# Designed miniproteins, single chains, continued (5): the designs that were tried, part 107

Each design is a single chain, and the fold is of that chain. pLDDT is the mean over its residues in the fold that is shown.

## One batch from the design tools (miniprotein)

Design m19968
Fold by ESMFold2-Fast:
Structure m19968 (fold): chain A 75 residues (1-75)
Amino acid sequence: SLREEIASIVEGEVFVGGEVAKEDVESAEIALVSGNTAVVRVTLKNGREVGIKIVAASEEQARADAERVVEYLLA
């Protein structure tokens, strides 16, 4: 699953707002980094949006994890 793929590349805990395959991703961007939490906004090829939430040990780790997720999804 996409959640398992993302969990393998981040240090924090991952929550995905729905069933998503990487090949259905049109774009991804960091929507929010606040405290130890980051949110990545994913836009699918059909126009639907899905949120990916990362809860890490620190703000720096949450930001780094979110950057890795965006890079992975756009690769």
Scores: mean pLDDT 85

Design m19969
Fold by ESMFold2-Fast:
Structure m19969 (fold): chain A 80 residues (1-80)
Amino acid sequence: LREAIAEALRLLGEAAAAYAAGDEETALAKAREALRLLAEAAGVEYSEEYEGMLRAEEAAIELMRANPEALAAALEEAKA
């Protein structure tokens, strides 16, 4: 769980850096990979269709809400 959240945060950081560099394709790919990892950690199948994306987003929010200590620890690990 911590590892999945930390990896997703790391990917979001890479996505932000790519976006700042003007590489929108890489930024989008990294952001989608982060969402997929969070969905898998929450036990939800990832799908690029609209309904699948909504389920993944909802599951990611619930995962973070249910595990605030894991989120805090993952944020520190992602920075290290």
Scores: mean pLDDT 69

Design m19970
Fold by ESMFold2-Fast:
Formats: sequence, structure tokens, C-alpha cells
Structure m19970 (fold): chain A 57 residues (1-57)
Amino acid sequence: MMDLSVELMERHLRRQGASEEFVAQMTKSLRELARESGGDMIAFNRGAAKALQALKA
């Protein structure tokens, strides 16, 4: 399921015109966040949503 969240984030970033390097960096950060969250998908999704919000600002 976290793989789906990462895939959706990657698709969203590409749609926003993010570079491949930025997408790779964000994916790495999200995987680190997932590990730190101990597999807690709610905590992971909150972190991902906050990152997306920052991109829109």
C-alpha cells in the first residue's frame, strides 16, 4: 500500500512538471519517512500531504 502512495506522489510530481531528480529525491525521502513511521500509513500520508502542500505554496 505504501508503494501505491509513493507511485501516486510520483505521478503527481511529474504532472506538476517536477524534474526526474526531484522526483527521485522525494521518493527517497518518502521511503525514509515510511521507515521512521514504522509502517504507519496514516503518519506517512500526513507527511506526504504536507510535502504536496508546500509544493503548491
Scores: mean pLDDT 68

Design m19971
Fold by ESMFold2-Fast:
Structure m19971 (fold): chain A 92 residues (1-92)
Amino acid sequence: MEELLEKAKAGDVEALRELIDRAFELYNQGKYDEAAKLLKEAIKVAAENGHFTLATSIAMAGFARAVELELQGKTEEAEKILNAIKEALDSI
């Protein structure tokens, strides 16, 4: 994960894509804290490298998952994902 994040920060688009994939895989596994952390980093890295449309798309995908969690009654888990997205966007 650390080496992947470093490569993505350096402008490696393949590393950024893998980071995004891992964030949503963690979400699918119910590992919401780890998913939220990687989602926040992926949004920030995408924006920092000038991929603003990608950053917005990642945020929208994360928001859709937060809505899914709310509909399942998992309000606290939804807040974790939503707060990660808000923190990432506020840092841009």
Scores: mean pLDDT 85

Design m19972
Fold by ESMFold2-Fast:
Structure m19972 (fold): chain A 57 residues (1-57)
Amino acid sequence: GAMIEELGRRYGLSPTQVEGIRQLALELGPELAAQYASRFAGLSLEEARELLRELGV
């Protein structure tokens, strides 16, 4: 949706990448999802945690 598209633009990610990170957080928890986003999406751990907070996970 519009939120995922906006977050993608703000964090330099595609909407598909943002949705993938959200789904990962729902399945494995937010801390592990933040670590994976930092490693694979080039975000800092702080940016990854902020993204997940904005996604509500």
Scores: mean pLDDT 84

Design m19973
Fold by ESMFold2-Fast:
Structure m19973 (fold): chain A 58 residues (1-58)
Amino acid sequence: MKVVVFTTGVDPASVKADIEGKGGKLVKTFGPGYAFEAELPANAVEELKKSPSVTDVQ
């Protein structure tokens, strides 16, 4: 599933590692690390929403 992950402003390398660790792929970074386009399985999207650094997933 292709999603945009919104964060509180975190290190892009940490977000990439978390996404890839959940079986996903980081596609693109927007702005200074506040939004990331990623392709993730549905269960990984739900786990990512539980992260305190993640504000929204669309």
Scores: mean pLDDT 76

Design m19974
Fold by ESMFold2-Fast:
Structure m19974 (fold): chain A 60 residues (1-60)
Amino acid sequence: SRTFVIRSDDVRRLTGAALRVIGELPEAEIKLDGDTLTVTVPDTPEAIAIAEELKAEFDE
């Protein structure tokens, strides 16, 4: 598995991201702790790509 850590002071946006992961990656483990969203995904190219795209949305 791979773990991605996404940090944002926009808790509403982080909550939306968590809900998207739940919908698109049922095998993913999600932890939301204040300003930090931790997403652990299977080592599949599709799951990694979705997690990387999500993290990139908070970097741009």
Scores: mean pLDDT 78

Design m19975
Fold by ESMFold2-Fast:
Structure m19975 (fold): chain A 102 residues (1-102)
Amino acid sequence: MAEVFSPRQQALAEAAKKGAEEAVKEYSAATGVELRIAEFLARPAGPTRLLFVVTVETAAGATGTDAALLDTSTATLEEAYKAGAEAARNAADRALAREKAA
């Protein structure tokens, strides 16, 4: 890992990751399809922004990715959690669409 997170950026990244993990579990349960987070990346995008990327994988190996950008000067931990959850749901939808197309 080449970049140092501030404590606030670390807290926001952790909240987003928790949101993504919970959303994937809930979405998997709701759809009856086994879904998992293949990758969660978080990176400072300057002093006031945090970029995170969520990749979700289906049981068949199809993947979908979504990204979100948080303003670290204004974002709450709840907003970070919700952003992570939304990115994970969008990534899951893309993964399922790719599986259906294959």
Scores: mean pLDDT 82

Design m19976
Fold by ESMFold2-Fast:
Structure m19976 (fold): chain A 58 residues (1-58)
Amino acid sequence: SNMEMAEVILQYAKDNGRDPSSLTIQEVKDIVYEKFGLTLSDQQARDLIALAAEIAYQ
């Protein structure tokens, strides 16, 4: 689900001492491919960065 992917991206950012909003589209695509075997569009990657940032802000 999009929520599970966003949580994985957020965890990656935390593990690397980075803000999720600092992640690039390519980094997000690479993470999702590695962890889920999915190929994202640029828009899907942008949407996941936004969702991860929203989760981090809560």
Scores: mean pLDDT 86

Design m19977
Fold by ESMFold2-Fast:
Structure m19977 (fold): chain A 102 residues (1-102)
Amino acid sequence: EELREALAELREALERLIRLLLEKEPDIRKAIGEGLRLIGLLLEVEQALEKKDYEEALKALDELRALLEELLRTREDPEIKAAAREALEAVDRLKELLEEKL
């Protein structure tokens, strides 16, 4: 139950972030590329969790965390930064739950 809720929170936070990137990034190709990378990593997390491969899920979450940290470092837009922080919080919560299962 907690794992399902944490995954849903991550999905919602990433969806919000991707929407803001598409709305606010003047380089649409860059926004699409960033969105696809975020979606790809979320899919890797979801597939690993379906297989109960918690180590693989943690690896995908670490890559996702690194991308979110890069967005926080490179973007000046306060709404994008806020959405990236929410997504980081969701990543960290899901990582904590998965580490308890190892």
Scores: mean pLDDT 86

Design m19978
Fold by ESMFold2-Fast:
Structure m19978 (fold): chain A 55 residues (1-55)
Amino acid sequence: LPPTQQYPLHPELLEAEIEAGVELIKLVVGGASQAELDAFVAEADARLAALAEKG
């Protein structure tokens, strides 16, 4: 396991958070515009909300 602090969340949510973080970093490093970043954040937020309401 990587030496990162984990939260008491569902593993599915944790995995989604890590994936979103990596994609966000790639966008920033790639020089994404604010519009593209805003679109990504909106999509990530919707996916996380869907996972939280999955039950």
Scores: mean pLDDT 71

Design m19979
Fold by ESMFold2-Fast:
Structure m19979 (fold): chain A 85 residues (1-85)
Amino acid sequence: PPVAAEITVTLRPAASDEEIEASLAPAEAAVAAHAVGGGVRAVSPTTLLLYVVAADEAALAAIAAALAASPAVEAVEVRLLGPAA
C-alpha cells in the first residue's frame, strides 16, 4: 500500500554547491522513479526535509538508500507517517 514519510537529509557542511548538486542528482532520480508524490524543503543550508508518498515501503527504502549513498549526505532519517490516503 502507498506510504507517507518525512525524510530528513543532513548535508556535509564542507560540501560545495557543485558537489551537492552532482551527488544528489542520482537520489533525485530515485525519488522521481519511486515516489508518487511529495515535495522538498530546505529548512537550513545543510538540512533538507522531504515529504514523500511512495508506492510501498520497498520504494521508500530505495529512496532512502539512494539519498544515503550520496557523498554530500552525512545522515538520512526516515520518519514513517503511515499509510497514504
Scores: mean pLDDT 75

Design m19980
Fold by ESMFold2-Fast:
Structure m19980 (fold): chain A 76 residues (1-76)
Amino acid sequence: MKEKLEKALEAVRAGDRKAAIQYLMEVIRELLKKGITEETKKVLDYLRQALEAIRAGDYDAAIEALEKAMKVFDEL
């Protein structure tokens, strides 16, 4: 999972919208399969914020949201 989050962040930094969305959707799918905890809900909220930012073309906000998701994920 963390490797796919890192790939999503790299895709956002490169302006690759399609790759960024694909990696984010894969991480969301894997988190949902593991079950929902308080920590998982926090990560999912940041991933949702990143996805909305990418769709809006706000890549700076997407990067910030992904970095916050990765920080929470490091504590899982």
Scores: mean pLDDT 80

Design m19982
Fold by ESMFold2-Fast:
Structure m19982 (fold): chain A 64 residues (1-64)
Amino acid sequence: GNFEEAGKLFDEAGKLASQGKFKEALELVNKAIELLKKEKDSPLVQKALDVAEGVKAQLEKKLK
């Protein structure tokens, strides 16, 4: 489902970030956020979105 696919995108984004590919990692994190927004509104989904937004902010700082 969308939640599982978002998790896979986060794993791949982490691998890209470890290689210094912060722009590519950010693109995957943005896609994961879009998938999470399509899921049922739940505490688990909200927690995942909070974490994703934090990771996005950190990656954006690496690009500036």
Scores: mean pLDDT 82

Design m19983
Fold by ESMFold2-Fast:
Structure m19983 (fold): chain A 118 residues (1-118)
Amino acid sequence: SDTDILAERAGEEFRELLEALKKATQKGMAALQAGDGKKAAEYFLKAAEAAERLARLLREAGAPEEAVELLLRSAELYRKAAEAAAAGDFDKAMEYLRQANRLLAEGLRLAAEHFRAA
């Protein structure tokens, strides 16, 4: 899997951070559905921090800059989702969350493809 290749290259901390990010986005989405914008914002900020740290690990492991930039843009979108959630704009928070998840998946795919070719 992409996760196994990335963990092999970037270290076991990568797997733990990716799992923490996935759990944070899931809990943030559940908080939005429950109408708890403050709790959703806390989880989306944790997702942003995890994405930033994943980007750093991938850069240190030699991933292409395009993959790293996608993860950093994903982190910015998780922060925007947190701001929208805290403001009570749950539709905009969900839109930013979906965009962040898409860019994260693309960046991880590009990094995994690079390491498979090496």
Scores: mean pLDDT 91

Design m19984
Fold by ESMFold2-Fast:
Structure m19984 (fold): chain A 71 residues (1-71)
Amino acid sequence: MEDVRKLLLKETSEETAERLTELARRLAEALENGDLETAKKLLEEFTELAKEAGVSEKTLGEVLGLVMESI
């Protein structure tokens, strides 16, 4: 998750990057556990917060790619 935090810090505040990184970590855990209901909720929260923070679609895709690689 350090790489996720570094990507987010390029486009948003440290506080928002930490919140998004924690959501990405929880999303990865839910996916690894097969908890699709929790994964869906976390993905929605992550996407909403990232859009509100002005994170680009490119960086969103890169972060989600790293989450999928961690599974």
Scores: mean pLDDT 82

Design m19985
Fold by ESMFold2-Fast:
Structure m19985 (fold): chain A 65 residues (1-65)
Amino acid sequence: SLDAALEADAPAAREAVEEIARELEERGLLEEAREVREFAERNSENPLAALIHAAVILSVALSKS
């Protein structure tokens, strides 16, 4: 089912969000890293939404450099 497929991807999405947050921290983008983590905590039931949000934050932060 679709729900089962989405749940199967959830661990990978959570790992990717953590990876993005760590990348932001390593780049000195502490506010962006905090935003990524806070969004993920508020949306713990929607790991794909958290991943999309994290990717957008990373993309915007890098484009402003």
Scores: mean pLDDT 77

Design m19986
Fold by ESMFold2-Fast:
Formats: sequence, structure tokens, C-alpha cells
Structure m19986 (fold): chain A 111 residues (1-111)
Amino acid sequence: MKGKTIEVPATEEALREALRKALDLVKEHIDPSQPLTVTVIGTKPDGTVEVLDTRTFDSPEEAADYAARLAVEALENTDYKEVWVAITQGDRVLALARVTKDKATVTAVEP
């Protein structure tokens, strides 16, 4: 898959802006009549992977805002090494983010 990647500081504001930008880059591939799904996954230092939340939103902006908030809160308040965010619609991945305490890497996913 071709994708455009953005690296930002691991702050809620920077991650929110990067996710919103990523979704705007792929807006041609978003069906406005269908909800988006946000999945947030935490990885512990021992390699344990946990699904933190899976939630649906009617707007890309609400999906991005929620994903950024939950990912940053998980890293600040728990022992996770990294947090992964996937924003999907049906079988399509629209945006991916990898968030660590140092930085976030956000990818807009083109099919």
C-alpha cells in the first residue's frame, strides 16, 4: 500500500491534527453514509498486546479527536511501551498511528 506518513510530537493536540490531516488526505475513499471505526491497541514492554477500545463515529473529526485523546491518555497513565491506532471503514484502513512517549507516526493509507 502507498501511504503518506507524518511524524509529530506525542501530544494530544499534535496527534489530533495529524490524524485529521491523514483522514483529509484519504477523504475521497471515505463513504460519508457509513460510520468510521476507531481501534486503539496498547503494547506492554513484555510484548503483551491489549485492545483498549473499539468505537464507531459518524465523522472523521470525532474519530480523530477520540483516537488522539485515548492514545495519549493510555501512554501517560499506563505501562504501555506503544499504542497503535487504526481508523477503518468496513474492510478499508484509512489511517494508522503508532504512538510512543517520544513521538507519534501517523500514516494516511491509500488503497
Scores: mean pLDDT 84

Design m19988
Fold by ESMFold2-Fast:
Structure m19988 (fold): chain A 100 residues (1-100)
Amino acid sequence: MDSLRQQVSGLSQQSTQLRQQFQQIYQDYQNGNISDQQTIQRMSQLRRESDQIISQANNIYSQLLSDPNSSSDLIRQSQQVISTFSSTRAASIYMINQVR
């Protein structure tokens, strides 16, 4: 359990970091600090990072479901992490479409 708990904690931290990166890119774009091309490039990178982490989070979630010693709280936390990354991915796509 410690290994899976540490992995979920790490993903939660990455989730916070990607959300902060999204907000920074969004603010820089709104303030005219970055170009349309730079916004698309940075948001595309954020989307790719989200895709990779969602894959990892789904793998951890599957491991938690197969482990009879898994806590319901840890399973729920893993689902919330997946949801947060999915939302960040969707927001990044939305921003790319708005800039175009």
Scores: mean pLDDT 81

Design m19989
Fold by ESMFold2-Fast:
Structure m19989 (fold): chain A 81 residues (1-81)
Amino acid sequence: SDKEINELIGKFLELAKKYVPEELRTEVGALMAEIMEALVNKDYEKALELLKKLLELLRPTSPKAEEMEKIFNEIEKLVKE
């Protein structure tokens, strides 16, 4: 459902925001803006692609990468069902 997808994306983005290296702030900010645009347009498939890009960008430096990946997998399952 839209509610579950939006709640999971919210959790994902809160984890992403906490552990952004200073050198990635501009790139992460741009991706977050694109994710918000995709959500406003209800383009969940596009949002999923952008969330994956954000996860991979943060994966090398975030202590929450594994938790973010788990949330991403839950979002992907809901979008593709």
Scores: mean pLDDT 85

Design m19990
Fold by ESMFold2-Fast:
Structure m19990 (fold): chain A 57 residues (1-57)
Amino acid sequence: SEELGERIKEELIKAGMPEEQAQRVADALVRAYEAGAITPEDLESAVKAAANHLKQQ
């Protein structure tokens, strides 16, 4: 969980998301995944979509 959150956060920061926002997004996604609200596929898709959106600005 900690390692997953750190990886998501780093990827979002590299894509241009502010650190504080990246932390909140990573925490929310990890929490949703651990609660069973989203699948591993949904989690990966959400991270890639956010990163691509930031990179295409």
Scores: mean pLDDT 78

Design m19991
Fold by ESMFold2-Fast:
Structure m19991 (fold): chain A 55 residues (1-55)
Amino acid sequence: MSLEEAKKIVEEKLDKDTAERVIKGLETMAKALPEGYGLNVEIDENGLITFSGEK
């Protein structure tokens, strides 16, 4: 998943304030990922947010 796609999903699923915090986390994760890794974001019905890097 691209960073732009992840940001869009977060903005659609979460409140604006929460989305801004999550987006900062996504940008930090994306900067930390080596070349060739994608960013994965999972959001549960309860609002639990998980970030991971995937090959």
Scores: mean pLDDT 70

Design m19992
Fold by ESMFold2-Fast:
Order: structure tokens, then sequence, then C-alpha cells
Structure m19992 (fold): chain A 88 residues (1-88)
């Protein structure tokens, strides 16, 4: 699971570099499926939020970070990113 998320992060960075919106959306959908299948994995929700924020989808990113914080209220990465997304 963690290795799958890391692989999706690498693919997402390449899709951002290439301005491949279709590939970016595919990766987000795959990570959403991982997060939904593993709803108690705060890392999956946090990473999903980070990808959504990088795509400018701030409202969707906020929801993902909120889910991460429901799972792990002490997740500093999700908390910091949530504040950044709300400011966007």
Amino acid sequence: MKKEIEELEKEFKEALKNNDKEKQEEIIKKLEEIAKKNPEDAEAWTTLGEMLLQMGKSEEAIKAFQKALEVDPSNERAEGNLEAAKAA
C-alpha cells in the first residue's frame, strides 16, 4: 500500500511536468480507490489532498485533508496542507 502510493506520487509528478491532465485525473482516481479501500490510512488521504491541491482543486483537497485528520488528528502534514488549501 505505501509503495503503491509512492509509485502514484512519482507518476503524478511526471504528469504535472508533462501537463498531462488526463493522466493526472487517472492517478487521482486510483488514489481515491486506495483511500476508500483503506479509509483508516491517513497517508492515503493526505497524499490525495496534496495531489488535488497541486491541480488547483482546493475544495476537494480540503475534504481529503479533513478525512486524513479524522483518521489521525495529529497529522501535521494534513493540518498544514488544510490551512494552505483554505487560503487558496
Scores: mean pLDDT 82

Design m19993
Fold by ESMFold2-Fast:
Structure m19993 (fold): chain A 58 residues (1-58)
Amino acid sequence: SAALEAQIQALRDEYNKEIDKVLEEAKKNGMSFEELRKKMKEIVDKYLEKVDALEAAA
């Protein structure tokens, strides 16, 4: 479905923006590997959960 693809693309755009923000923050603030890993995992898990929910509803 074109509508489902558009919704997934919007989530992907949100995901990419959140990842870029965390990477920029890590570079500027000297973020630890553990802190970066935790933040990245939370963003990935949230994105996958939202995609799975959209696909299940389709």
Scores: mean pLDDT 83

Design m19994
Fold by ESMFold2-Fast:
Structure m19994 (fold): chain A 82 residues (1-82)
Amino acid sequence: SGFEQAVADGEELLRRMREAGASEEALELLERAIELARKAGEAEAAGDLESARKYAAEAVRLAREAAALDPEAARRAAEAAE
């Protein structure tokens, strides 16, 4: 499912951000984004599509906030993904 892939991609990004020396605040926001993506998948599986969309939107917002808090680490993590 899309949410399973989002969780896997998020965990990979978290690992790369940690390797790049991202701040604890940025890492915490990414961990929260991954948890929200997981909750979105659970809501989708339960047929609660409204909650799934809300959790997914919050996950995207938190991931963007994490990148904004530590742009250098985010850039290095993206380069490692190439």
Scores: mean pLDDT 84

Design m19995
Fold by ESMFold2-Fast:
Structure m19995 (fold): chain A 61 residues (1-61)
Amino acid sequence: SLEELKEEIEKMIRELKEKGYSVEEIEAAVLQFLAQLSLQGVPSEEISELGRFAGEVIKKL
């Protein structure tokens, strides 16, 4: 579901931050993950929402 994907993205962002990755590296990892979801058939509207959500999570790090 969209909510489960949001939880997975937030977990990934926080884990990468804890490991000492930069904001730019975290953004690149998120973009790669979103690209994989798009290839798996997740609708473009959901990909856009997940990207917006990821940006808000990263902003609050």
Scores: mean pLDDT 88

Design m19996
Fold by ESMFold2-Fast:
Structure m19996 (fold): chain A 71 residues (1-71)
Amino acid sequence: MEELEELIKKGELLDAKRWLRMDPAKKAELLANATEEQKAYFARLEELVPEAEKLSDEEIKKLEEELEEKV
């Protein structure tokens, strides 16, 4: 159970970093067409943006490698 929660947190941080790097116009378009559930998820990513911004490219790469090991 703890392993799954840790993987979810790592995935959220990766998505937050991708969200941060996304074109602002594209973000606005996604938000305009998003469902309530998708908007809640995007809001969650915005909360994680300050934490994701502090992560180095090396740390992000490590998180990506850990998540890709499942495939």
Scores: mean pLDDT 74

Design m19997
Fold by ESMFold2-Fast:
Structure m19997 (fold): chain A 66 residues (1-66)
Amino acid sequence: EVEKKLEEALKRMEEVIKSLPEEEKKRTKEELLERKERLEKAAKEKGKVTQELLDALETLDRLIEA
């Protein structure tokens, strides 16, 4: 149900990124990587890791790999 809809939404986002022009795809992936690095740094400095943060990092990793 909710997990299945989330998986389908992520799959659609991956396909959208794959369909972008090469330059836009490269910029999008660089932006996603930068966001991931900022989230990881903030989590380390605050010393707090939440399930929402872990889910966000996993989502970013999947989109970057697309």
Scores: mean pLDDT 75

Design m19998
Fold by ESMFold2-Fast:
Structure m19998 (fold): chain A 72 residues (1-72)
Amino acid sequence: TDYAAAIAAYTAALAANPNDVAAHLNLGKAYLKLKKYASAIAALTAALALNPNDLAAKANLEAAKILLAAQA
């Protein structure tokens, strides 16, 4: 699966619609798969700013923070 192509596609979608919660969530998930945890945290935080009750964004954000700390 080409996560770099997915990131490019979601980034383009967000340039057209910055409030696309699904695009922020999927961008965060793609960054997690690439182990780019700081970028994942930024994308998932944006998703939660738009939808604070997004359980998937919340769970993935917690995972990204733990994995970033473990990577140091």
Scores: mean pLDDT 85

Design m19999
Fold by ESMFold2-Fast:
Structure m19999 (fold): chain A 71 residues (1-71)
Amino acid sequence: SKVEELKKQIEEENKRIDELHAEAARYSELTKGTPEEAREAIWKDAEVTIQLIHEITKRLGLERERKKLEA
């Protein structure tokens, strides 16, 4: 069903979001290193944060579509 397809897509987005959170946490820890490594890590953390906003927004859209189909 369309609902089951959306549930699978939501599960895929949940996995992607978990991966991005882990990546952001890793870069956050790297900011404690040398000044050069910290600068690189800060920019990478910012890039991951932007990607997280995108993926969370996508998941929200999928969840809203699923709820409409279940209503």
Scores: mean pLDDT 86

Design m20000
Fold by ESMFold2-Fast:
Structure m20000 (fold): chain A 62 residues (1-62)
Amino acid sequence: MVEELREQAERLRREAKVAEEAAKLTPASMQPGVRELAENLRKKAEELDQKARELERAKREA
């Protein structure tokens, strides 16, 4: 569970880096859109990482 969230976060960070590199090869008029995608991927990765930390902290053992 937590491990899967961490794996997804790392995957998203890698995708964000690829998107940032793609933005450099993208026409200036389209760069803002590609950069927004990269930023959203980074935010998703951070949210997943924080969620993993919260799950470990508040692990439910019913």
Scores: mean pLDDT 76

